# Designed miniproteins, single chains, part 44

Each design is a single chain, and the fold is of that chain. pLDDT is the mean over its residues in the fold that is shown.

## One batch from the design tools (miniprotein)

Design m1512
Fold by ESMFold2-Fast:
Structure m1512 (fold): chain A 104 residues (1-104)
Amino acid sequence: SAMEEEKLKKMAEVLRRMAKGIEEEIEKFKKEGASEEEKKEFMEIVILTVETAMDLLGLPEDVKKAILERLKKVFEEDPTNLEKLRETLLEISELLAKGEKIEV
């Protein structure tokens, strides 16, 4: 429906803004230094923020599950790889904007 398409587009915009915020935090960590624990905590906060945004927008359960499973995989593979997190959010944003299925 048009209402469902609007929710997906809004989520795509949220993810794009979050990816920009991650890029800014990566640059800050490069200048100031950051522990692996600080990078891990940042990734956890980002994933929680994505989950909260999806719930507030009322995204379909299958879409929410697919996004969370993809982000949890990034965390499980390397919780300090913020560049991979940023790339993954941009990929999901593009899929949502096009109305394409999100694959884990």
Scores: mean pLDDT 88

Design m1513
Fold by ESMFold2-Fast:
Structure m1513 (fold): chain A 86 residues (1-86)
Amino acid sequence: SLQEKLLEEIEKLIEFVKELIANIDDMSIEEIEERLKEIQERVARIQSLAEEVLRQGQLTPEMLEKMRELDKLILELGDKYNEKVA
């Protein structure tokens, strides 16, 4: 279903961002920037899927919680990237 696909894409991106945060000190700036571009593309896809789910009804509490977790992780990643390039 669209709902299952949306949740799966959010969960996969959460894992991707967590792995990037864990390895950021061992990565080059160029490698990090390539991963940040992939994150932007995946976020855009998640937003498109969320809009389709909203046309069918409402986002579930689980989806909203996972989206909030993802947002927090992306902010943490941004902070770590800014620290590394300073």
Scores: mean pLDDT 88

Design m1514
Fold by ESMFold2-Fast:
Structure m1514 (fold): chain A 100 residues (1-100)
Amino acid sequence: SLEEKLREEVKKIVKEFEEKYPALSDFGIDENGNIVNARLLDRQKRYGPEAGIAEAKTPEEAIELARQALDWAEQYGDTERVEFYRELLEKIEEAIEKAK
């Protein structure tokens, strides 16, 4: 139940970022309840599964997903998305740290 509560808290953070930053948000929750990033899904479609993860089933995978999105945005010089992904990553890391 603690792991389930943390998973739901991370999903809540993702939804709050969608509501606050609709023009920048490319994170969402899929029909299976997994956290997804639309741009990383597009990258997997172009380059295959070796391009990295595009969905997160656990809070730890959500950190990895946010880190991959951040790395992508930094590579493409998308400074607004870099700030957005850094803030999202920080909130997910804070939630996980607080749950310890």
Scores: mean pLDDT 81

Design m1515
Fold by ESMFold2-Fast:
Structure m1515 (fold): chain A 114 residues (1-114)
Amino acid sequence: MTPAELAEQAARLARAGADILEEMAKVSKHGEEFRRIAEELRRYADELERAAKTNDPQAAVESAQRAIEALDRGIELVRKAAKEGDIDPETAERYIATLEGLKAQLEAVAAALR
């Protein structure tokens, strides 16, 4: 993949994470916090698309790293909600696995951009 294609892939991964966190916001008492993290991921996705268009691998790495950090906060919020009995543990485990998978793919993209 070119650096631009990698940045576009990172943007898609960040948006996928945002969509999952918005789904969690509908079923969790922490819905406002999940929406805030989803909004951060959408902003980083927009930054990644801009980096792709401007052929800026440095900006793409920075935005991908911020998206990874936002996914980590989202994962921890899902773990917290599960511990509080706010969401079903099996549902939480499924969403955590999906978010961790997206994070791993973002980390691979960020490494390839360096």
Scores: mean pLDDT 89

Design m1516
Fold by ESMFold2-Fast:
Structure m1516 (fold): chain A 90 residues (1-90)
Amino acid sequence: LRAANEAFARALATGDEAALEEFERLGAELRPSAQQLEDARNRKLAPLTRVAVEGYEGAIRRELGIGPRELPSEEAKRAEFEKLKELAEA
């Protein structure tokens, strides 16, 4: 998630297509990691990790305009995005 945060921040700041590609690649890699946590039966953390990964990617896609057609308000998007980043770093 931290590496994805860095790639996303660069994509947002620079509009760099390579940074966006790196973020998408890292997002794909994070899903196997979340699945491995589930398979390890870490019941306390696995659901939160999956929610953080899925919600974070969803929030990023909405910020980039790639996500769902019904976009939340800018304030709601930013709050969700920051909350997921904080959860990922905790």
Scores: mean pLDDT 52

Design m1517
Fold by ESMFold2-Fast:
Structure m1517 (fold): chain A 68 residues (1-68)
Amino acid sequence: MELADRLVEAAKAGNDDEMKQIAEELASKGLEGARLASHAYTRAVKEGIRKAAQYALEAMRKALEKSR
């Protein structure tokens, strides 16, 4: 939840570097990272923040690959 909220807030602030750092952290956490990234994606879609949704989706894909 915390990381999901931070990703959305970073996108609202236009902080691309912070979004990238949070996405990389989510990607590094395997299945738990995928779960958190899914939460971030849902919130980004609800808020209409396309950039956060794109970063969250990519983090989910990478986290799932790490869990293989």
Scores: mean pLDDT 80

Design m1518
Fold by ESMFold2-Fast:
Structure m1518 (fold): chain A 64 residues (1-64)
Amino acid sequence: GPVDEREVNLALVEMFAGIVKAETGDQAVADAAYETGVRLIEQGKSLEEALRAAYAVADAMLAA
């Protein structure tokens, strides 16, 4: 069927989490970023808002 924009946005959030895992080596940080991004996409937020929030969560966890 046609690719849904939500499916594309979820895939981009998954790719971002993969980058976080590759750069940090920390699966818990990557998982938190993924869960935050997915939650915001499911709430109807934009990809930009979802990725910004995912990044903020990853950054906060690494600063702890």
Scores: mean pLDDT 84

Design m1519
Fold by ESMFold2-Fast:
Structure m1519 (fold): chain A 67 residues (1-67)
Amino acid sequence: GVKEEQQISLEELKKLGEEGDKDALGGAAVLAMSLGDYELAAEYAEKGKKLGNPIAEKILKEAEEAK
């Protein structure tokens, strides 16, 4: 199902983010938002922001507003 497919993609993006890929951290945050996991989205957006992802700050705000 869609949720299972999104979880597999999220795990792949999390792995890339752990390797220092700031774009993968942003992607993980966006995907977590689509799953309704706003806490996880905020966590990955904050990590992406710390690595200099320019969209991560916007995602972080949207995740916090959605809680």
Scores: mean pLDDT 77

Design m1520
Fold by ESMFold2-Fast:
Structure m1520 (fold): chain A 74 residues (1-74)
Amino acid sequence: SAEEILAEAERRIREILERYRAGELSPEQAVAELNRVAREAVERAKEAGVIEEVEPHIKRLVTLALDEIARLSA
């Protein structure tokens, strides 16, 4: 479902940000992992027929996470 795809993506994004804050990931690695999560969530949503519900939320979650990485890198 759309809810399951979004919940999994949000959980994975949170884990990436936690690992980044802990110094386990470089900014480049964190960005790469965020892009991977977004890609996988979009593909799952296409296969499930819920892309229109999922894609706007995934774009928002990734944008907010990228903004956080940029702030922490400055």
Scores: mean pLDDT 86

Design m1521
Fold by ESMFold2-Fast:
Structure m1521 (fold): chain A 83 residues (1-83)
Amino acid sequence: DAEDQAFADKIVANLQRILDEAEARADADPEGALFELEIALGMALIALGVAKITGNQVVIDKLEALIARLEAAIARVRARLAA
């Protein structure tokens, strides 16, 4: 329904914003960026589980793409912290 769609869109938008903000500060605060990215990944995985139950393929595709971006960002920040 319209409220479920609006809620899903808001979750995706909020997770995208967290990703962008964490990447923007990763050089200045890599530990804080990593913490935010790992929380966002956890939220995205929960949202993906719900989307798979509802069968909304558009939301599933958006969340899978976002999860891949979050995982890549986490790997980059972890590599910086290990150096």
Scores: mean pLDDT 83

Design m1522
Fold by ESMFold2-Fast:
Structure m1522 (fold): chain A 56 residues (1-56)
Amino acid sequence: AEFTPEEIAAFDKDGDGVLTPEELRALLKAMGFDNGDGKLTGEAAEKVTELLERAA
């Protein structure tokens, strides 16, 4: 799965170029990685790390 810059920007409500953990969780849920169980899959956890590095 690949996150587009437009998708990242849409979930960056503060416009700071940084996603909060809550905003990132909402993005993952929208992309189908968060089943609503309050858990992340191993692959989703790796994508979270990549996304945070990209957003920082």
Scores: mean pLDDT 60

Design m1523
Fold by ESMFold2-Fast:
Structure m1523 (fold): chain A 80 residues (1-80)
Amino acid sequence: SPELEELEEEGKLVEERIKEWAKANKLSEEDTEKLLELAREQFEKVKELLKETKDIKLASEKFLEMQEEIQKKMDELIAK
């Protein structure tokens, strides 16, 4: 569906932003991979929700929640 394709494209942009942020902050490869794994796991949940419910609004809300969790983890990694 077009909505699923858009969501997959947004997910790739999130991964690219994480990689760029990690490089700018000189994160270890291990910490970078842990962030990417978290992003991928959360994004898979958003995709599954959209596929099962077909509720774009609910999927968008979950996607925002995902981004908030990733940002929190990023903030924790910088605080080291």
Scores: mean pLDDT 82

Design m1524
Fold by ESMFold2-Fast:
Structure m1524 (fold): chain A 61 residues (1-61)
Amino acid sequence: MLEKLQERVKELADLLKKGASAREIADALGTSQATLNRLARKYGSLAAAASVIILEKVEKE
């Protein structure tokens, strides 16, 4: 479980470093761009939104 979380977090960090689009980040997380953008507005950044999505997915599956 923790290994999947660490791998996804590292993948996200690499995408953010390269200036990846919201679409690319959403695709990597297995979510929609609309969901990622909504959470980014709520939490103040794409990185924060993506972290929330990863944590919720790891908790459920």
Scores: mean pLDDT 73

Design m1525
Fold by ESMFold2-Fast:
Structure m1525 (fold): chain A 92 residues (1-92)
Amino acid sequence: DVEEKKEQLKKEGEEAVKLLEERLRRGEEIDAGTLETLIKMYELAKKMIDMSAEEAKKLAEEETAKLQELAKLGPAPREELEKLLERFKELV
């Protein structure tokens, strides 16, 4: 069911936001690649909800190289991480 998938995705996104805010509050170092990859995967998951399995597979294959490049990003300044988290919140 599309509605159940949307509700579950939103709930997972909200929990991820809370966890990331807590980690940043504790002064934990977070790689920009971790946040950028999470944001991109969330955007793709949102798009895939209304897609056929075939369309979703094609999109995933096209975006795999971009996800791999994002995952290579290392540590970033706190200000950059806070901006990435704000962008993620806007998606959720």
Scores: mean pLDDT 81

Design m1526
Fold by ESMFold2-Fast:
Structure m1526 (fold): chain A 81 residues (1-81)
Amino acid sequence: SAEEKFKKGVESLLKTLETESQEVALTNARIFIKELEEYGKENPELDKEKLEKKLKQLREVADAIEAGDMEKAREILEEIL
């Protein structure tokens, strides 16, 4: 399901924050955002309000990673799960 795919993406990004560099984490966060945006375009039956909320949260994660605030990025991702 879309929900399960999203949760898997969040879990993958959490692992990346723990195991990889800031640069790799930022790249993965940006890829995840682009994939979710494209998924939303291809699946118009999805709850748009819920999708937009998830995208906003992921952009806040990417901003935190770019700023070097890995703790904040982790906290936001944990709140999404």
Scores: mean pLDDT 83

Design m1527
Fold by ESMFold2-Fast:
Structure m1527 (fold): chain A 100 residues (1-100)
Amino acid sequence: SGSTTLDVKDGETVTLTVTHKSGTGTFTAVLRDENGNTMALILNVKPGETKSAQFDAKGKAGKYTGTVLPTSGSGVVEITLTAKDANGNTVASSSVTVTF
């Protein structure tokens, strides 16, 4: 698995983005809060696809973790967390590229 983390402020929107850059099969990604609760899921990311999921952190400031793992196959996957303010501006980001 691969993981990246981001500190998010109250009222920011967290976007988890996963790009299956190359390889085979499908990947799953999970957005978790600092207590390990699942906040968003991305399923069935195929080679060449980019998928995203968003979570509104209203009343839920803290450290968020995006984790990607293969459901099947192998390849190169990029996982990115972005935090956007109420005006839609990106105020923070974190990314990692992992080879499976």
Scores: mean pLDDT 84

Design m1528
Fold by ESMFold2-Fast:
Formats: C-alpha cells, structure tokens, sequence
Structure m1528 (fold): chain A 87 residues (1-87)
C-alpha cells in the first residue's frame, strides 16, 4: 500500500492533490494521467519510493484509459469493475 513506503505527509499530499484536482477541475482520465506524470518527476528527485507508487498508479490509469477507449459508452461503475479485474 502507498502508506507503507511514503511518509504520512507525502501520502496525504498525494491523496489531497489528486482528489482536489479531480473534484475541482473536473479532470478526465487523460488530464489525471498528465497530472500524475508531472508529480512523478517531482517525486523521483524528492522521494524515490513515492515515485515508484505513483508509477504503479499511472500503470493502473493507463489500463483504465484503455478500458475506456474500448468501452466508450460504459458507465463509471462498469469501468471500475473492469479495472478491478485487470489489476
């Protein structure tokens, strides 16, 4: 889990930034991936263990984007189920 390798502050920062960006900016999946890539570059220099976890999350989002492209009319619930099966 993320909290196992990251400090409490870093875990909270990552979670808050992603939740806030998603909620306040109505980010689609592609924008969320871009935000995480930017965050990954910052974390690689600052905290390499956190960067590894962000990379794993980026892989999950890439799978989610693939599922979305294959199922453009699918509901968010259906996409979530498919993502869970793929992970």
Amino acid sequence: MVSELMSEEEREYLSERMEKARRERDLDLEEEIELLRELLEELEERHPEAARLVREYLEALAIADKIRKENPEASSEELRKRLEEEL
Scores: mean pLDDT 65

Design m1529
Fold by ESMFold2-Fast:
Structure m1529 (fold): chain A 75 residues (1-75)
Amino acid sequence: SEAEELLERLAEAMRAGDFETARELAEKLGQLTGSEELLEMLLRAIDAAERADPATRALVVDLARQEARKMLEEM
């Protein structure tokens, strides 16, 4: 789905430290789904990843992907 593709691009941007692109993708995913809760969760995860070292960032990305997938399944 388009949401799954956006989520994977978001995860790649976060891992790469490209937080500008990650935020743009989060906004697109929020617009596509109409979910303010999903958008707010993703923006918080991006902020956490930006503050983290690379190893912790990878964990934050994986947890955010898992949570986002659960939220998408509930829509």
Scores: mean pLDDT 87

Design m1530
Fold by ESMFold2-Fast:
Structure m1530 (fold): chain A 60 residues (1-60)
Amino acid sequence: SASLEEKIKETEERFKEILEEAEKAGYPRYKIGQIRGLGKVALRDGPSVVEEWLKRVDKL
């Protein structure tokens, strides 16, 4: 049962894409740092919070 490990991997790939888009969009370094921090917390606490984290990113 690798479902949780697969979800974590998918979540990591999603975070990478969002960070790359934020850098291309010219987000300041402090905002990119906040996005990275939120992503790490979401990955640690559970991939199910990804949707909540993504909603937060859109408001930065």
Scores: mean pLDDT 67

Design m1531
Fold by ESMFold2-Fast:
Structure m1531 (fold): chain A 100 residues (1-100)
Amino acid sequence: SMSVGVANEDKLTYTKTHTTTATTTGNVTVTSTVVFRNFSDKDYSVTVTLTDNLSGNSSTSAPKVVKGGEEVVVTATVTGYAKAGETITSTTTAVAEKKE
């Protein structure tokens, strides 16, 4: 899991890469969960994009609003195919954008 806090930024982009090894051959589902915490008095629109190296697949969450002082949890999921012993690299990009 990943946490992103916003306070004064007009736009915040945070990227995290995770690497693991497939233990079995077949379909692999990667799930990224991001907790957005809004420490400001403004609303933020937030999205999560998850990519993996297995098929070049990308998944982007629907935008959610994090009201001032609140938090929301956003999840993105991708499914690819891996052989046992193959390296799985997933990249999560969290974006928070200030609303006026």
Scores: mean pLDDT 84

Design m1532
Fold by ESMFold2-Fast:
Structure m1532 (fold): chain A 73 residues (1-73)
Amino acid sequence: MVEYAFPVDAGLGGAWGDALIAAREAGVPRVFVEIPDPAPTLRSRGRPVPREEVEARLAELRAAMDAAAEAAR
């Protein structure tokens, strides 16, 4: 399991940035996002990561960040 912690005053744009501001107003110091460990695919199998997989993982992270920011309200 990989955990990403973002300060609520991070300079992010769009709806995600608005959610962080709202979390800060509510007194939440940071938003935590837990990303599943990619070990079965990336480490356990020992294969190189193609660009397409990196882009897919970034899309998952963005979705998880939005969900975590809303949960912090």
Scores: mean pLDDT 48

Design m1533
Fold by ESMFold2-Fast:
Structure m1533 (fold): chain A 86 residues (1-86)
Amino acid sequence: SLGRELLEKLARLAEEGRYEEGRALLAALDAEQREAMREALAELAAEEARRLGFSDEEIELLRRAALEGDEAAQDRVGALVDERLA
């Protein structure tokens, strides 16, 4: 998907230490590309969370945090990830 392609490109730039190019890429994204990337990131995070044993309720918090901009959900997801991953 478009979102996954954008995430893969950003990950490659970060791995290579090309942070200024990564920032330029992010700054150049339109609203549609930003939404596609957020959706792809949420899907990848949900897949990984299931693999790590997170519950469906915890995954739903992640979806709300990533796709809906729910700040309360973002705070809760951060706390749950930190607790689960140490």
Scores: mean pLDDT 73

Design m1534
Fold by ESMFold2-Fast:
Structure m1534 (fold): chain A 110 residues (1-110)
Amino acid sequence: KLEILEEIRKKLKKLAKKVKDSNPLLSSALNVGVDLVDNVKTYLETGDPKARLEAEIDLGMIRIALGVAKVIKDEKTAKALDKIVEAGENLLAGDYEKALKLIEELEKEL
């Protein structure tokens, strides 16, 4: 359902704003997550393979942010980013309910 994608998008956008000043790396990755949801929605509506490619690129960028957090030994940010990566993988797999649950878990931790 497109409604669940909109709920995920809204939660990601709110979390990105909440952590903007305290955790710029996490905030940036959460905003990339918003773009990932928008690209998944476009792909569902249009079947455009470019939208699917952009969603895969977005997930790749979040994985890079996770790698950065691990290198700088920021365990809390790495844990949050790992959950965002898992949510993105589930969005691309079409498991929107599992993606929403992961983002709701993240909301409780932030």
Scores: mean pLDDT 90

Design m1535
Fold by ESMFold2-Fast:
Structure m1535 (fold): chain A 95 residues (1-95)
Amino acid sequence: SAKELIARGIETIARAIHYARKAGLDDYARRLMEESSRLSLAYQEGDIEKAIEEIRRGAKTAREAAKKSKDEEYSRKLEEKSRELEELAKELEKL
């Protein structure tokens, strides 16, 4: 369902925030938190279009954070979360 995909998006962004913080990328963690907040609002409102926008923004922010990470492990984890978010957005677009 749309709500299950959006909820997975919220959880995936939360994990991206964790890795960004571990990598010392506080500016990217803050941006992901803002994107997560807007995604949570879209979840409550049932706004699929807005949810797709915020998931894609989260994916972009996580990818940018991955490139800035000095730690290869956190870089890989942030890229992984970015890819998971892109797939969730694609699944939502098919609804």
Scores: mean pLDDT 91

Design m1536
Fold by ESMFold2-Fast:
Structure m1536 (fold): chain A 66 residues (1-66)
Amino acid sequence: SEKEAREIAERALKAVEAGNWMEASQLMNDAIEADPKVGYGMAKYLVEKDPDALARAGELGAKQGV
């Protein structure tokens, strides 16, 4: 359902901000499976709203892997 996909996507964003990309990746995949249109739209919306957020998340992930 669209509402379920949106809720899962919101949880994925919180996981990214907390540095839990493994969980965030899993949740994003679940959102796409629940509604691909919502999942794709959410990714596009995030890039428009805060393109720097993804870069910061990537830096944190790299530090955790060291």
Scores: mean pLDDT 65

Design m1537
Fold by ESMFold2-Fast:
Structure m1537 (fold): chain A 83 residues (1-83)
Amino acid sequence: VEETIEALKRAIEKVKQLRDEGKIPQEMADEIIAALEGTLERIKADPKRAPVYAVATALHIVGLGLEYGVVEQASEIARIAIR
């Protein structure tokens, strides 16, 4: 579970980096950070389901990448979140 938590924290840092570099919109960055933080709270409440929550969040992030037209950046964040 610690590895999943650290992966999600790394994903949050990557979102902040991409936002600060202007590579993703601020509104998308805020939404992804909120989703990742919400996933960390879900894992805290139910650690046994950590991999399921991480994968579900990664899929949601890819969906946001499609919506905002930045699929490559969203896919990079999603890969970090599940590895």
Scores: mean pLDDT 85

Design m1538
Fold by ESMFold2-Fast:
Structure m1538 (fold): chain A 75 residues (1-75)
Amino acid sequence: SLAEALAALRAAAGRVSDAVWRRAKESEEAFNALPEEDQAAVRALERAAKRLAAQFGDDPEVQALLAELSRGRTH
């Protein structure tokens, strides 16, 4: 459901700091330079975001949340 996908995104976002997320989005090289635990957390967040976009990408609330995530905000 949308509620479950949103809850999964929020839970995954809570495990990634703004600094780590912003660093991961700078480049592939920057992502690969992160500690393994931070790489795993970022991948979990990206999987949650990809699932949300794939299933509910036409929803304006989903589009707003994904745009917020792209700006380095995790909540």
Scores: mean pLDDT 76

Design m1539
Fold by ESMFold2-Fast:
Structure m1539 (fold): chain A 91 residues (1-91)
Amino acid sequence: VEEYKEEAIKKLEELAKKYGISREEIEELAKRLGISEIEAAALLIAERVVEKEGLPEAEREAVLAVARGVARNIEEGKAGPPNELARAVAA
């Protein structure tokens, strides 16, 4: 599952680039919150989507919760989450 995790991270980085998020921002958030870089990437992507769509606070929390779930699935090697995150957040 190490290979799967690395591929998922790369795909998250590509998705983050689409939203203007750098690898350095991901690393800084992960260090600040004491979470994985995978979870940090998912949270940053979710926050950018919420900001661009102008979603209310209640929907923001729901989107962030989905992002955390997706990150957990990547860490456990269960899912291909960039697509799942994009769809869950965009829906």
Scores: mean pLDDT 69

Design m1540
Fold by ESMFold2-Fast:
Structure m1540 (fold): chain A 82 residues (1-82)
Amino acid sequence: SAMEQLAARFAAAAEDIERNEEALVEELTAAGLSREEAREFVRELRELYRELARAAAAGDEAKVAALKAELRALLAEVNAKA
């Protein structure tokens, strides 16, 4: 199903973020964030993708929509700082 495919993609994204945390922090600091802001962003991003994966695996379309809105808000906040 589409939700099963989304769950797998969100889970893979969370794993990639966890694996590459230090590289992502370096990229974000090069873009203008403080190291502390970069670490906080990467942590929040990873947690959101883990939650998205769980919601999608459960077939909770409303929760997925709400978490996608949180993800968009987080990305907008970081983009405003860079």
Scores: mean pLDDT 86

Design m1541
Fold by ESMFold2-Fast:
Structure m1541 (fold): chain A 90 residues (1-90)
Amino acid sequence: SKLKQEIESLERENKELIAKLTEVSNKLGVLALKGEESSKEYEEKQKEFQELWNELVEKSNASDEALDILYSRIEGASVIAKAVAKAVPA
């Protein structure tokens, strides 16, 4: 069905975006540990995270089933969950 094909496509793309988000989050953590939270590099990485996050949300929101898959894969990921709550209007 169309929904099954859409879910399979979104699940694959979500996996790739989650991996990229995890990498950027780790880089932000390293910069924070170095006391560089006010640096231009930290600001650029925060912007990169937000752009990747917005892309993930846009793709996932195309289907309620895709959103359920996303939450099942990132359950307990507080940073990601909070970002979803802020990016998706009530």
Scores: mean pLDDT 64

Design m1542
Fold by ESMFold2-Fast:
Structure m1542 (fold): chain A 67 residues (1-67)
Amino acid sequence: MAVPGGAPVTFAEAKAAVASLTGKPLEEVEEYIKEAAKELGIEIDDNTLLTPEQVHALVEKVKELLK
């Protein structure tokens, strides 16, 4: 499986990473990731491969949305 740090990651892997880092359930995290993706201009669905940079940006944006 792809991981942050050089390889593209799937949307499912990005959801798992954000859920782990924020302590939110996957269903709630999915909504926040979609909002973060809209804010960042990133297209997202189950078939989207995200770069490590995009995953990092999504995590940071979700944290910002959660303040």
Scores: mean pLDDT 74

Design m1543
Fold by ESMFold2-Fast:
Structure m1543 (fold): chain A 64 residues (1-64)
Amino acid sequence: LAEEVEKKLRELGMSEELVQEIADTARKNNNDPLAVIEKAQELIKEGADPKALYEVIEKVIELA
């Protein structure tokens, strides 16, 4: 999960800092897809690019 999330975010042009933040959330939560979805939603509320983060949420749901 963490590796798939990293790959997708890099393809979408997300900053390395945000890529690592989301990937670290996946690793710290034993690749729990819900934890990744919650982190992505939090970042959207904080003003991060919603398009890239919604595509990652879709990918995470597909992998779950």
Scores: mean pLDDT 77

Design m1544
Fold by ESMFold2-Fast:
Structure m1544 (fold): chain A 56 residues (1-56)
Amino acid sequence: MEEEREKLRQEAVELIRQMREHPYSPELAQKLREIMERLRELGEEYLDLSDLPWPP
């Protein structure tokens, strides 16, 4: 479980960095949403995904 959470966190951070370069990409937003769902299923709400740089 801990390794799963770490992997998802790293993937989320990587996607966020990509979204900052491509703030208009719905594909990256979809991938991030999927990771967020996986983290939620693991009970991991500690990552502040809601404060991330979404496209406005």
Scores: mean pLDDT 65

Design m1545
Fold by ESMFold2-Fast:
Parts: sequence; structure tokens; C-alpha cells
Structure m1545 (fold): chain A 95 residues (1-95)
Amino acid sequence: SMEKEKIIKILNETKEKILPLLSDSEQVVLNNELEDLIKRINEAKTVQEAKDIALKGLDRWINWAKVTGTLYGRQDTADKIVSILKEAKEEIEKI
């Protein structure tokens, strides 16, 4: 559906914004998690299910960024990632 394509586009654009802020190993993890997330979105029976899957995925990444920032002294980077992810959530919620 066009709505699922919009969700996937937002997630891919969000990934491209945060990739430069991550280490090589973190980039591999993000790419793998996004591929799994996109697969689940494509398998969703409704647009609402696809939105719920995407929003849960973004919440998981937000929590990861907050934990990583606190434990590894990367708070400024974590705050930037959280901001980008929250903007993605707002865009998806408007669909």
C-alpha cells in the first residue's frame, strides 16, 4: 500500500540520518534491525498494524540510544539520535 511505502521511506531516511553518528558495529546492528522491521511492516495486514510495528521499532531504538549515551559517555550523540527518531515517530503517526 502507499501508506506502508511512506512508513518504509521514513524509516530509511531516518536510518540515513543516524548512520553517520554510529560506529561500524552499531551500523551493522541498525541495518539488520531495520531489514527485520521492514519485513514485519510488509507482512502487516493493516496500515494500523504497520504503524504500530514501526512505532515500537523506533521506541526500541530510542531506548537503546538513551542507554548507550548514559553508559558510554555519548550523551550528545544519543540526544541527537533520540531527536531524529522522535521526528520519525511524529511523521509516521500522521499517516
Scores: mean pLDDT 87

Design m1546
Fold by ESMFold2-Fast:
Structure m1546 (fold): chain A 74 residues (1-74)
Amino acid sequence: MLSPQELVDRLLEILSSLSPGQAAQFLREFVEGALARGVPKEELIAILEEVRARLTDPAKKAVVDAAIAEVRAA
């Protein structure tokens, strides 16, 4: 498993290379996979909040906000 910092950095790299629509699909699959593997919701939310804070694109921030809401609802 990647450290939280390594995972944040990797997610930022991926999201920077994708359109907002592609980023939404990627994050949905990422969240579903992480929850299926038993990653704690609090840890996953913390990682996504760090990613959101380091993004500059408002559209991609909105995509991450939606992913956080999905984790909270799970």
Scores: mean pLDDT 83

